# Ledger of designs, part 67: designed miniproteins, single chains

Each design is a single chain, and the fold is of that chain. pLDDT is the mean over its residues in the fold that is shown.

## One batch from the design tools (miniprotein)

Design m2313
Fold by ESMFold2-Fast:
Structure m2313 (fold): chain A 87 residues (1-87)
Amino acid sequence: EKEKKLEEEYIEIVRKSVEEVLAAIDELDPELAKKLRELFEETLEKGEKILRTKRNATFTEEKLEKIKEEAPKIVAETIAALRAAAA
């Protein structure tokens, strides 16, 4: 159960990160944002199944904390790049 909870928290972080990026894309190209959202939902569903099946014994709270710290930086860099490309 504890490993499953860590996997669920990881998936939630990914969902929130993608939503922020999709919101930035929606300002530039709403049609593309909609298409990417549909693709992401399908990919995430498949990814969740893979994570559940191939549970990594080294997937720990330490790894999750690192992901929590890294995800906002990646999101910020991605949004900045999207805005620069739109300028």
Scores: mean pLDDT 69

Design m2314
Fold by ESMFold2-Fast:
Structure m2314 (fold): chain A 85 residues (1-85)
Amino acid sequence: MNYGVAISGLSEEEAKKLAEEAKKLGGSVSIIKSSEYGVTISGLSEKQAKKIAEEAEKLGGKVKVIKGGDFVMHEASRELHLLLK
């Protein structure tokens, strides 16, 4: 199954760092700017998604891991919208 991660509550530097790590894992990444920075990631394995989630939590981010099928990117975008204030 494809996994994704939605993350909010990041600084610009933290969002860029997580985006780079996710790209190294072969994930698809989008950085979103609101009052804070957020990142949506898809195309990960379960183990890769958990690793990214743990790194984001260490940075003080709010994290949602999305398990799903073919629409993981769509689900990640929806979850990020819910995490943003």
Scores: mean pLDDT 73

Design m2315
Fold by ESMFold2-Fast:
Parts: structure tokens; C-alpha cells; sequence
Structure m2315 (fold): chain A 93 residues (1-93)
């Protein structure tokens, strides 16, 4: 079930549905907690975001950074969450 939530979060981010991506990423993080699965998910989203930035798709990259921020907030890491939110905001200017 947690893996399905991560997959749905990635799909939502790719489709431009930022609110749904954040919601699903937060729920997945609550299922797995501070785990290897959550760390792998954050890494995968960050790599995808960098890929979209390099292709010039800043909006899709920002969606992935917002999903990462939602995961960090769910884990209680408010400083990391703020970092990823700022990165997304800078890309959408």
C-alpha cells in the first residue's frame, strides 16, 4: 500500500497535480516513516526533478520538489521541507 502511494504521488507530480502529489507523498511517508523506502523515494523524486530542470520543464521539477517537501514535513524535518519549498518557488518565478 505504501509503495502504491509513492507511485501515485510520482504520477500526480508528472501530471502537474501538485496538491494530489503532496497529499499522496505525505501519506506514503506516514506509512513508511523515516525508512530506507522513504529515503529511496526522496532520492528518486530529486533525480527526476533535476532531469526535468535540465530539460527546461521547471514546472514539473517544482512539482517534484513540493512532493519532497511534503515527505520531509510528514517526517518532522521542517528545515529540509522549507529548503525544498523555496527551491520549487524559485523555479516557478
Amino acid sequence: KGVELFRKALDAAMQGNTEEAEKLAREAAKVFGDSVETANFITAMALLAVGYELEGDKKTAANFYRAIAAVEEALGDTESAAFWKKKADELEK
Scores: mean pLDDT 82

Design m2316
Fold by ESMFold2-Fast:
Structure m2316 (fold): chain A 56 residues (1-56)
Amino acid sequence: MAELEARVRELAARLEELHRQLQNSTDPETKARLQAEIDRVEAELLRLMDELASAG
């Protein structure tokens, strides 16, 4: 449980950083790459949150 919670917090912080980079970026190529990374981190975060919910 504690390890999953720590990982969720780490991914949430990473998502926040990626969103800030996306907001500050004006380059379309950079925005596309950042969005792809955001999508991957979001998918991982959702999986971990589902695992936490299933653990009771």
Scores: mean pLDDT 82

Design m2317
Fold by ESMFold2-Fast:
Structure m2317 (fold): chain A 77 residues (1-77)
Amino acid sequence: ISDAEIQAGLEQLRKQGASPETLGVLRSLLGMLNEGGDDEYLVRTARVAIRAGVPEEHVRLAVEEATRLAGRPVPEL
């Protein structure tokens, strides 16, 4: 995943009203997928964000966008 693709994804979520916390989750998930992280690691990171107070709906959107950009199926959260 290129930096330009990451920035485009972040900008799309920002236009949809995503919070700075949601954008941070998306950036973290994209970084993990770009480094070869598996679905289990992705799910655990998403759950940590939910426990930290990021709304579950926003975390779901970030996971969906990250997996779309990485060309992977959406894992079960």
Scores: mean pLDDT 72

Design m2318
Fold by ESMFold2-Fast:
Structure m2318 (fold): chain A 98 residues (1-98)
Amino acid sequence: MKQAEAEKKIAEGEEALEAGNYEEAAKKFEEAAKLGEGELKVRALVNLATALYRLGKYEEAQKYIDEAYEIGGLKAMLMAVARILRAIGDEIDKELGL
């Protein structure tokens, strides 16, 4: 099923994101978003937006947040905001040596 392939791509993207390989993460999440439907697509788009945000591609990140909102509504928007805020928090913690 396309869903299983989408889940695999999300997992690969999350691994790349944790390793700091934001370009690879974005590519994996984009592939997942093309394969996934409904909640899986929302999750892939939210993760893609997070990776793009880490790359400084804010306009592209916003585009995918908007797509996630069209599919998942307010819940998708809140998930995207929460994930981006966590990414900012992690960067602050790194700068503070925490």
Scores: mean pLDDT 79

Design m2319
Fold by ESMFold2-Fast:
Structure m2319 (fold): chain A 74 residues (1-74)
Amino acid sequence: SKKRHEAYLLMTSAEMLLIAGLTELEIEGNKELALKDLENALELLERAKELDPSLSEEIDKWEEKIKEKKKEIE
């Protein structure tokens, strides 16, 4: 379905932002940019969950991982 396809695109975008945030943190030491990318990833995951609630279990795992990483930086 269109909603499921859009949800997967949002999840993929969130994954890319997670990778970007980790790269900013580990390679450049830029905590501010890392936090911004992680916050944007969480927002995209929330939108994906709203579009296709059947993906909630997988999305919740990603959200938990990102929230844990944010707490380490904050």
Scores: mean pLDDT 84

Design m2320
Fold by ESMFold2-Fast:
Structure m2320 (fold): chain A 96 residues (1-96)
Amino acid sequence: SELEKALEEVSEVIITGSVEKLNAIKNPFAKEILKILSEESEKHPSASNEELAKRVAEKLSEKYNLSEEEKEKIYKKLLEALEKREKLLEEQKAAA
């Protein structure tokens, strides 16, 4: 329940790119996911969306002793959000 709530909040921030939504997050686990994602993105600027999602999921699973199922859920949700954000940015570049 708490993991799913955190992932929904994280997905919305990633998809929208909203600094206001990022600053409004109160869920500690959602904050941690976004912090790790930011740190991994900065350390690995050439990483694919798949590589970033995998790195974040692996770090969270190690830090919090998450199950393999929870790790896979994090990976899938992060990947979907990152891919949706990329598509929106590409569509915006095509607009006059």
Scores: mean pLDDT 82

Design m2321
Fold by ESMFold2-Fast:
Structure m2321 (fold): chain A 83 residues (1-83)
Amino acid sequence: SIADRLAAVQAALRAAEANPALRDFYMNQAGSLATTIIIDDPSAAPQLIAMVRAARAAATDPELRAQLDQLINMLESMQKLLS
């Protein structure tokens, strides 16, 4: 379900923050899942973007912040294209 995939994105974002050594792995997982959510259900985009923005606000590591900013920009671009 979309709800299950949204929960999986949130878990991956938390894991990226908690585990710097595995950050790229979890960020790649979050990005892949997020992309499939928007393609399958574009109406979920605002909730998904809000979730990633919340992760960005909580992040203190500059590299993680940059990766989250890139993910937000990608998702916002996809939302605009699919609207």
Scores: mean pLDDT 88

Design m2322
Fold by ESMFold2-Fast:
Structure m2322 (fold): chain A 96 residues (1-96)
Amino acid sequence: MSEDELDEEVLFLALSVLASSAKNLPGVLSASAREVAPGVFELKIVFESEEAAKKTKEELEPLLQKLAESYGGSVEIEIKPVGEKAELTATVRVAR
C-alpha cells in the first residue's frame, strides 16, 4: 500500500478545497483549481480589490508552501491587478 500517483490526486483535492473555502472569504468573487500540466497545479482567485488579494496571499503562502514541500515541490504566487479587481494565481509544482 504505497501510492505515488494518489498523492498528486490528494494535492489537487486539497487545492480544490482551498478554492472552495476561499469563496467564503471577504472580497473574493471567484476561486478555481486546475491541473495545467502533469505535476503542475494552478489555484486562481479573483478579488474585488488588490488589498484583499495581498492579505489572502500572506495567509495562503505559508499553507501552500507547506503543502508543496510535502510533495517535494514548490509554489509561486502572483497578483495581477485587473481594473479595480485583482487576480491571484498560485502555481504549485511537484518535483519528482
Scores: mean pLDDT 78

Design m2323
Fold by ESMFold2-Fast:
Structure m2323 (fold): chain A 110 residues (1-110)
Amino acid sequence: SELEKAAEKFVDFLYKQINAGEGWKKLIPKDPLAVIEAFLERAGVSPEFRDAVIKAVKKDEEKLKAISPPLWLLLNSGLTPEQVRALLEKLIEDSPLTDEEKALLLSHLG
């Protein structure tokens, strides 16, 4: 689906942005997938957006392991749901996705 393609590009962007150093791997949480699910739940995304992102990260275990530590730190930093949503919106806006793909992902944040 178009949503799954946009989610895969977004996951690729996150992986490239945060995969700068070995230090993040040392912070791998006990359940990396549960961390991503918890982050998306706190952001208040639609079930369809959540399922598309989960499907994308399950395709690449290295991306899952790279993305989970920074999200785990954010979840444990005391950010409110509103702040987590605002951060996710900014990450989508700053991504190299097309305007149509960004609009599609942002439509699932309400």
Scores: mean pLDDT 80

Design m2324
Fold by ESMFold2-Fast:
Structure m2324 (fold): chain A 72 residues (1-72)
Amino acid sequence: DSIVAQIRAMMDAHRAAGADPNAINAISSIVDNMQARGADGSIFQQMYSFIQQGPSQGLRSFVRDSRRNTPI
């Protein structure tokens, strides 16, 4: 909960600073999907780190790794 709130606050800050809204929306969707799947706090911490480095480039790497290692 606290880490998810921090992620959402950081996304709002990036949006206000002129970040790509499509990248911000993609991150929000991934966060919602991960919560629905019962993801651990460690995965949210990793998302936080990627978002800090840049919502578009970091997100691409995270999404690719997450999908490849997620059981069907």
Scores: mean pLDDT 67

Design m2325
Fold by ESMFold2-Fast:
Structure m2325 (fold): chain A 97 residues (1-97)
Amino acid sequence: MEEAAEEGYRRGRAEAESLAPEDEERRRELLLEAVREAVRLLKEGPEDEENQKKAAYHFGYAQGIFDVLVERGASEEILRAVLEEREEILRELIEEN
């Protein structure tokens, strides 16, 4: 988990920081896309070590973007929407696994 997640986190932060401060919706989209990709990888091959590493990277990437959103004072509405949609995506692993 740690190595790939840490690399993803750094990359996610860098990407979010490269965007204009007002581009909160694009940061939200990038975050949710990363979570969806991580879930897809885990559903396709939950015991595949490469898929687990890629999923960890994407979860780290999403967390990096989220931390930048919080640090830059993203609206409460956007933060709430991100957390709610992320949880809905994650439930797919529980319900279909």
Scores: mean pLDDT 79

Design m2326
Fold by ESMFold2-Fast:
Structure m2326 (fold): chain A 87 residues (1-87)
Amino acid sequence: ERGHGTSTLTFESDKEAQEAAKKLQQDADELQRTFREVVGATLDITIEVKPKTLIVSGSGAVEVGGERLRVVPRVEDGKQITLVLEP
C-alpha cells in the first residue's frame, strides 16, 4: 500500500518462523524507541506470525529540511529491518 511497507518472509518450519519473529520484534522495538527518543519522529512496526510465514508491516513519518517524509520498514533476507524514506 502507498506509504506503508509490507514484507512477507517464508520459512521451512514454524519453529524457524517463530525464532525469526522474536529477533525481528526485538529489532523493531529498538528502532521504534530510537526513532521516538532520538529523532523525535513516529515509527510503528507490526509483525504477524502465520504458519511458516512472517508478515512485517509498518509506517512512520519524519520531517527533514521542511519536507514531511514517510518512513517505510522493509525486511530483506529475514535478517534486518531497513528503513526507506519516501516523499
Scores: mean pLDDT 76

Design m2327
Fold by ESMFold2-Fast:
Structure m2327 (fold): chain A 73 residues (1-73)
Amino acid sequence: GSDLLRMTQITNEVYQEGLRLIEQGRKRGVEELRRVAEQLRRKGEEYDKSILKRPSGEVARGLAEEAERLARE
């Protein structure tokens, strides 16, 4: 249905933007990676407010964890 297609589109957009932010953070250093992780975590919390956006929330949370991991490397 229309909702499933919208969920897929939003999830893909969240994934691509999250990857872009992490790559920017990698180039700028640990402080930027930490900010990216916080931003992605907040996005995940916002998406968790709706069942339709739960996959986007899960993606954002996973990317936040990856940014936090990279900040510790």
Scores: mean pLDDT 80

Design m2328
Fold by ESMFold2-Fast:
Order: structure tokens, then sequence, then C-alpha cells
Structure m2328 (fold): chain A 77 residues (1-77)
């Protein structure tokens, strides 16, 4: 069971890390596009940033829950 919990946590942590990288890249691209193409590009970029932020928040919560389960199992071992 400990192996399973560790694998689940590691997988979620990896997905969270990828979502964080995507959020960063999306934020940079949104800023650049707003600077070049103006207010309409800024609105589109903000929608993309909001979507990336929601995905990151969801994965962050799931990773925290998986870590708590893993830590509890590790302490009980």
Amino acid sequence: MLEQLKKEYDQLLQQKHQAEANLFTTTVQASANASIFGDEAAKIGQDQVNAAQQKYDQLSTQAAQAKAAYDAALAAA
C-alpha cells in the first residue's frame, strides 16, 4: 500500500509541476501578446491564464491530499 500511495503522490506532483510550468509559460505569452496586439489579445491571454491557474489549483489540492495519505501511511509503518 505504501508503494501505491507514493506512486499516486509522485504522479500528481509531476502533473502539478507540468501545470505550474504551463501557467508560467501561458502568463509570459499572454503578457507578450498583450504588448504586441493590444487589449483584445490581453483578454484572450487572461482567459488562458485563468484556465491554467484552475488546472494548477486542482492538481495542487489533489497532490496535497495524496501527500497527506502517503505521510500517514509512512508514519504508521
Scores: mean pLDDT 84

Design m2329
Fold by ESMFold2-Fast:
Structure m2329 (fold): chain A 77 residues (1-77)
Amino acid sequence: MSEETRELVEEMEEKVEEAKKKGKELGLEADILLGVGLIAAGVGEVAKDDEFALEQLKKLKEKLDKMLETGKSGLEL
């Protein structure tokens, strides 16, 4: 993974822990988003497409940020 991809993953992991403290349902959804992000990072590594991995992680991080701010499901976004 690129340095930027690794930093995004680490930031998302911290936000997942914040979501878990806010509520069980929100924490579960945030954990799923992180899982999807890790899959996207893995696909980008195998495909040698860092741009794909970064784009997907940034989109997922934006959804996670909105979930933390609003307390609402990321599935509605």
Scores: mean pLDDT 74

Design m2330
Fold by ESMFold2-Fast:
Structure m2330 (fold): chain A 91 residues (1-91)
Amino acid sequence: ASPSERAALITAAALNVVGLRVLLDLGQATKEDFESAVATVERAVDGASPEDAPLVAKIAREVYDLAEKGGFTEVAERARAIHDRAEALAA
């Protein structure tokens, strides 16, 4: 993936976090919303450089925290795995 494509995926992942937070606060968040968001972060980590990795790790952690708060356990575990992958890439 090009740097421009990586930046677009990271931006999309970050915007998904904002959307999930709003939906969760309104009690309207669905499993599908969280599954879509975690899939976007997974695509971001798959193409991430070491320079991108700290931001992807932060986004994955935010998805994890929101998924835990919402009770979406499977999504939370997936987000945690992505966070661990991003931290390993940054090290």
Scores: mean pLDDT 87

Design m2331
Fold by ESMFold2-Fast:
Structure m2331 (fold): chain A 74 residues (1-74)
Amino acid sequence: TQVEVIKKYIEEKGIDKSKITIGAKGNTIGKLVVETIAKELGIPKNKVTHYGGTTPLILQSVKDGEIDIFVFQA
């Protein structure tokens, strides 16, 4: 259902899916989850980014606009 909420948001705002960057922490589960979400939203594979490191560094990338949507799995 969260994927449906995001999908509606993209449709309502007229956001170009090819310009959306989606990211997740670079572990096996994070990769699987983000690729699944990207596929359901129609985001191209080349716009999927995997981040290592700590939560503060990942949040900074979102704040700096390097990532549009971040899938966080604690």
Scores: mean pLDDT 64

Design m2332
Fold by ESMFold2-Fast:
Structure m2332 (fold): chain A 84 residues (1-84)
Amino acid sequence: KPPVKTVKVGETVTITVKNLDPDKTVEVTVEDEDGKVIKSVTVKGGETGSITFTAEEGTYTVKVTVKDKNGKVLMEGELKITVT
């Protein structure tokens, strides 16, 4: 169901998030195949954020949460990255 991308072992993965809405906050977390959070970034309204990591063999889960100015969750998304 979630989108899947394939990356090669040893590649640098960069996830760039542009938050164009000044009243919203975007949170991005990257989890390894064991569910451990390895990277996270919070992108505030009008900002651009990025996460960079070196791909090791396995599967990463990227979770994106969009919140309003009061912390209410408006949207959640998930992306799987498979590393071969």
Scores: mean pLDDT 79

Design m2333
Fold by ESMFold2-Fast:
Structure m2333 (fold): chain A 91 residues (1-91)
Amino acid sequence: SVELTAEMFEEVLDTVSEPLRKIAEGLRLLLEARSEEERREGLRLMEEGLKLFLEEMKKKMEEAGVSEEEKKEFEEFLEEQKKKVLELIEA
């Protein structure tokens, strides 16, 4: 199949690299948090990264002709994963 080229793959990686970095930094801050303020900062950074990641993935899915139903399922999947990660950090 000709659906994904090396160029498209590199474009996707470049596009999501900053959102993924923000998610990783947010998680690090949450795990290392010793105050409510630090925890709030980590959560904010992680949520910002997740939002940017979702927005970029939705753009790529739209360009690829992915259905609105599949885009919604992906959004719901990410929200569920976020909830699980936060529950693990609070445990």
Scores: mean pLDDT 74

Design m2334
Fold by ESMFold2-Fast:
Structure m2334 (fold): chain A 113 residues (1-113)
Amino acid sequence: MSVVERALRRIEELAEKYGVSPRLRAAIEGMFRLALHLHEDPSLSAEEKVELLERAGKAMIASLEDPKDKELFEEIYEALLEVFRESLAGRLSAAEFAERAVRAIEEVLREKA
C-alpha cells in the first residue's frame, strides 16, 4: 500500500471514529488530495501552491451548510494549510507531508469532535 493510500484509509478510519458526516469527510479527503497534487506540481511556485490550496479550502468551507461541519472543517483547513506551508518550506517529500497531515487531522478531531 502506498503512503497516500494509507493516509486516505487513516482519514476514513478517523472520520468513522469521530462521527464525521459524509459531506465533511469528502471535504477533508478532497483538501488532502489537492494538497498532495499541488505539493508534487513542479510548474508551480511555493507561493502559488499555498494560494491555490487556500482558495480551494475557503470554497469548501463555503460549500458546507451544517454550522458544526463548517467549524470543524475550518479548524482542519487551518491545520492542513500550516502543515502544507511547513512541508514546502522544509522541502519535505509528499510522503512526509501526508503523514504529518494525517496527524494534524487526528489532533483536530480528537480536540474538537
Scores: mean pLDDT 86

Design m2335
Fold by ESMFold2-Fast:
Parts: structure tokens; C-alpha cells; sequence
Structure m2335 (fold): chain A 98 residues (1-98)
């Protein structure tokens, strides 16, 4: 979550305004969605991890944070794989460290 939130800060204000979003709103939505993805990972819910992670990537992409969106998608894919392997704590860490 922390690295992705830092990348959001690099998005131009004009691009955020064009999307109808503020930096604070994007950070809040992404943080909430990544927290939900981490919770689903802890519960072993692969579909929940994918749904929440993809939703976070969509918000980031709409805000113009394309690099952050890619990092979230990669973390979501890895977390989903770890959940399928029964490695729920590691899956949670992957989402939170993104």
C-alpha cells in the first residue's frame, strides 16, 4: 500500500481534476480497497482479493496513476496465487507492502 500511495502523489493535479477526483479521495479509496483485499487474503477468499485489487487498480488508472495501477495488479495476482496455495499471511503481506 505505501509504495502505491507515494506513486499517486506524483500524478499531476490537472489529471486528477479531469477525473473529478482529489489526491486525498484517491488515496482514501485505494487504501480502503487494498485493506479489503488484505482482509480477503487473510480469509482465503481468492475472488475477494481479485475483486478488491482490480477495483483499486481501476481507481488508480482513472486518476492517471498508471505505474501504481500496474503495481497493484501485480501484487493482486501474486496475492491470489499465495491464497490458492494456502499461504494467507504471505498473501496479506504482499497486498499491504504494495
Amino acid sequence: GEEVLKLVEEVPEEELKKAGLTLEEVKRQVEELLREAAEYAERGDVQGVITSGVAAAIVLSAAGASEAALKVLEATERAAELVEEGRYEEAKEVVLEA
Scores: mean pLDDT 81

Design m2336
Fold by ESMFold2-Fast:
Structure m2336 (fold): chain A 86 residues (1-86)
Amino acid sequence: SDLEEVFKLVEEYLEKAKKANKLKEYEVLSHVSADGKVYYVVIFYDKEKNSYSVYIFDEEGNLKGYKLSGEAEKKPIEFKLPPAPA
């Protein structure tokens, strides 16, 4: 499924970022699926708790899924799409 693919890519990204000491407290990624759907991934990382929360939104800004680790809390977040790349 699209969500499983996106979560797998996010886990690969987080593993590489952790090994490189490049984990950010807040990060937004975009992913284009094989069928041309665009997903936006919002990541919150808490260094003190060593926990993260991941939220996946579609092109319309609808929350499609989320994943929490450790003591991470589900945040009531509104996500607005970034401006189209210039």
Scores: mean pLDDT 72

Design m2337
Fold by ESMFold2-Fast:
Structure m2337 (fold): chain A 68 residues (1-68)
Amino acid sequence: SNEQKLEQLEAMLREMVESMLAAGRSAEQIIAQVETITAYLLSREKDEELRRGIREIGERIKAEIRAA
């Protein structure tokens, strides 16, 4: 389902963020990586609900990084 796909995407992006933070990457570098991954996924996705979910997850994660 789209819900399961978006849940898995969010989990994978959060694991990536945690890994990059542990490796000493800057907030700017982590945000750039989230933007790169979400842009790539959006370039390949035609389902409007999935596109909306991908954008929402990306913006939420970037906002959390900026707030830390």
Scores: mean pLDDT 90

Design m2338
Fold by ESMFold2-Fast:
Structure m2338 (fold): chain A 100 residues (1-100)
Amino acid sequence: MSAVIAQAVGQAIELIGLAVQAELIAKKSPDPELSKKAKKLAEEAKKLLEEFMKKYKEALSIKDPEESLKALQEIIDETKKKIDELHKEILELEKELKAL
């Protein structure tokens, strides 16, 4: 049951990593439009982290432990889908950068 907490911490770290990766693509790109797209993805990763932390705190405030754990798992599952989408977009920008 420490597994749910480990997953949540892992997702927070992954979102930080995605934001940093997008910012690095923006810095390395000689193309202003590619740099702009990368900055947008970095902002989206940061916003997703803020939303995730807010929802996580709300779930932890549920007095019933079983309902709290269920809410935490639902947040983790939803956040995983959004992380996977964001990661795919960042990989596409990395491919565009390498093609320049």
Scores: mean pLDDT 84

Design m2339
Fold by ESMFold2-Fast:
Parts: structure tokens; C-alpha cells; sequence
Structure m2339 (fold): chain A 55 residues (1-55)
């Protein structure tokens, strides 16, 4: 399981969705993170830290 935002970004979209769902993160937040991962990786890292910490 990923321990850092870098490890999470290295996962496939399917693996990442499964892992984030296991943490109880809402689907809209997961979908936003996956979109940011492709469009703006730096913002995706910041967003990942926020959603993981604030769940």
C-alpha cells in the first residue's frame, strides 16, 4: 500500500481507486485526484496530502 504521495502517483488508476475507497474517501474526491494526476501532478500531490489527512 502507498505510504507517500509519490508512491500513490506511481500506482495505476485502478489500484489507486481501490486503495482510496478502502480509506473511506468519497468517490468525487477520488475522481478529482485522478484528473489532477494527469493534468497537474504538482497540484495532485498537494490535494492527495489534504484528502488523506482530513478523512
Amino acid sequence: KPKTAREALALSDEELKEWLKSLGIPEPQINLFLRLKKEDPVTALVYFAIIIKNQ
Scores: mean pLDDT 73

Design m2340
Fold by ESMFold2-Fast:
Structure m2340 (fold): chain A 67 residues (1-67)
Amino acid sequence: SDAEKAAEAARAAAERGDAVAAGVAGYQWILLSGDKELGRKAVEAAVAGDAEAAAEYAIQGARKAMG
């Protein structure tokens, strides 16, 4: 699914240390999940350069959107 592809892209970005790419990969799914707090945390992690945290929030958003 597109959500699974977003989760894979977020993990790949985190593995290479790209916090912005990790956050962006899942951001649309975070928005679709309706979890505004996850969205805020994802943006903060990406801005801070925390690639692992950005990817974790992106993956959580994708999972939540999948049900």
Scores: mean pLDDT 79

Design m2341
Fold by ESMFold2-Fast:
Structure m2341 (fold): chain A 66 residues (1-66)
Amino acid sequence: SMYKEKAEKLVQGTLTGREAAGRSVPEDQVKQNLADGYLRISKVYKEQGDDETAKEYEKIAEALRS
């Protein structure tokens, strides 16, 4: 699925950045942190009346937690 692929790319990018910084973090923790961030962004867009953008970020967050 499109959202699953996007979530995987976000996780990989974050892990690669942390690896370059000489740090290691469990993938599950990275997924949780990213999902929480995207849910907050989704809520902001929903409050502003941008339901379409809010829905996109919500689906990414759901894919990160799946």
Scores: mean pLDDT 74

Design m2342
Fold by ESMFold2-Fast:
Structure m2342 (fold): chain A 71 residues (1-71)
Amino acid sequence: MELEREKREKLREYEERIREIQERYRQLVAQAQADAASGSLEEATQRLAAEMERMLKEMKEIEQEKKELLE
């Protein structure tokens, strides 16, 4: 028997965490575009790349937790 209610609650938690990361990513992209427009393209791209790498690792952790739930 599957505990569909509990599983749904866990999936909602993962979805909210992913949503927060997506919003941070959107803000980082917007900031990088603004910085590039002001002439700081190289610094903006380096900072964006570093932050994206951190967020990618965080996303992978969430994906692994979700995979364990969906065993």
Scores: mean pLDDT 76

Design m2343
Fold by ESMFold2-Fast:
Structure m2343 (fold): chain A 100 residues (1-100)
Amino acid sequence: MKITPEEAKEILLDIYRAVRGDEAALDRVVDFIVNYLKEEKVPLEYVPFVAASFLIPARNIFQDEEAVRKVAERIAQRLVEAGLLKPEDIPKLVEYALAP
């Protein structure tokens, strides 16, 4: 999938909104990540790290680790429901999203 600079900015803004509790923005972020993982054919073992990488900019902007953790957990849960993440790999995604 080719992402334009404009699309990249909109996804970053939706991640920002999701961390602030915007459920519609969270849905758009999850849909974007699901489509990215499917189109790029990301292997299951790499999904936790690739998905978490979308949250790294938000972690650097927000000092609220708990809010970022909750968004990461919700994204991970929805990726499990989509069959793109193993349930046992949820902690890997969350911890990688929060890593310094």
Scores: mean pLDDT 80

Design m2344
Fold by ESMFold2-Fast:
Order: C-alpha cells, then structure tokens, then sequence
Structure m2344 (fold): chain A 63 residues (1-63)
C-alpha cells in the first residue's frame, strides 16, 4: 500500500541520514526518489501513487 511504502521509505532515509548526517539535500532527494521508485515497483504502485509518496517524502525531508 502507499502508506506502507511511505513508512518504509522514511525508515530507510532515517537510516541513511544516521550513517551520513552531513549529506546535502540534493543527495537526500535523489536517494528518496530511488527508494520510492524501487519500493513502488515492488508494491505495484502507479506513477501517480509514486509521485504522491515522493511529494510527502520531500515535505518530510524539508521539515
């Protein structure tokens, strides 16, 4: 589901950020896109659903 993909993506990003606390925002955004697209493909999400999750994840990174 979209909620499961978003939760998994957040967990992976939090892990990456703990390992690399000084990662630039640009690199975090690129990692977020790769993670969401990989998980989205695994979960059979549409491009629209992937874009919605990416928007929420970008907001999470910006907070």
Amino acid sequence: SMEEVLAEARAILDFVLRQHPDLPREALLAAAEDIVRALGAEHGLSEEQVREILAELHAYIAA
Scores: mean pLDDT 81

Design m2345
Fold by ESMFold2-Fast:
Parts: sequence; C-alpha cells; structure tokens
Structure m2345 (fold): chain A 104 residues (1-104)
Amino acid sequence: KEKEEEARRLAAELVALVLSSTDDEEFRRLAAKVAVLLERLIIAGKEKLVKEVMGLIVEALRTGDLSKLREALDLAESVVGEPAEEELERLMAEAEEVLAERRK
C-alpha cells in the first residue's frame, strides 16, 4: 500500500508538471498514458524500466519531442499492457488537484 501511494503521488505530480508546461493536447494525453503505466511499473518493482521511462519523459519535457513519449509508452505497454480509460480519468483528476494546490 505504501509503495502504491508513492507511485500514485509521483504519477499525479508528473502529469501536473506536464499540464503546467504545455498546452499541447497530444503531449498531455501521451504523458498521462505513460504516467499510468509508470505507476504500474513502480508497483511491480521494475526499477530499471522505471528509470528508462522516466528518462524518456524528462527528455520529452526538455525538448518537446513527442517521439520520446511514444517510445516511453511503447516500452511500458510491452511490459504492463495498455492504460485503461478509468486510470487516465483518475490520474488527470488527481493532477488537476495537485495544480490547484500549487496555485495557493
């Protein structure tokens, strides 16, 4: 449970960072999908893959390169499967809450 809570918080903060950094809907959508799968990878204890996926996300944020997010998504999906629509909706709501709190 502790590891699950940490994974959720990290994923929500990551999406919040993306939402504050870009208005590109495709970038936001891809980043949210990757963050859902990153949460699953952390819970599964896939430390090496978590590091690789995080590296791709950081590079995408730094460069604005959508291909890095697609690479991260493909890599994560190959191990933990596709993100569910419910997970995306939940994570986006959590990220908006993080953003609202940071504006205070």
Scores: mean pLDDT 81

Design m2346
Fold by ESMFold2-Fast:
Structure m2346 (fold): chain A 74 residues (1-74)
Amino acid sequence: DRAALEAATLAALTAAVNAFLASLGVPLRISATDSPEEVEARLQEAGAALSPEQQRALLEAVAPVQAAGAAALA
């Protein structure tokens, strides 16, 4: 079920982002129940507070989850 794979991917991505933000002491959290637009807005808000190096680290942390989700949906 594509919807179930998308939901699982979003949950894993949300967990990875929240773990990374927590490691930086950032109180911002993203919910797996948030819309894609809400997730994007939260990531932009977090990104604006992060240095370019921290932004790159965040992208690297979520890349495996995004790649796995894309492969599962193919």
Scores: mean pLDDT 68

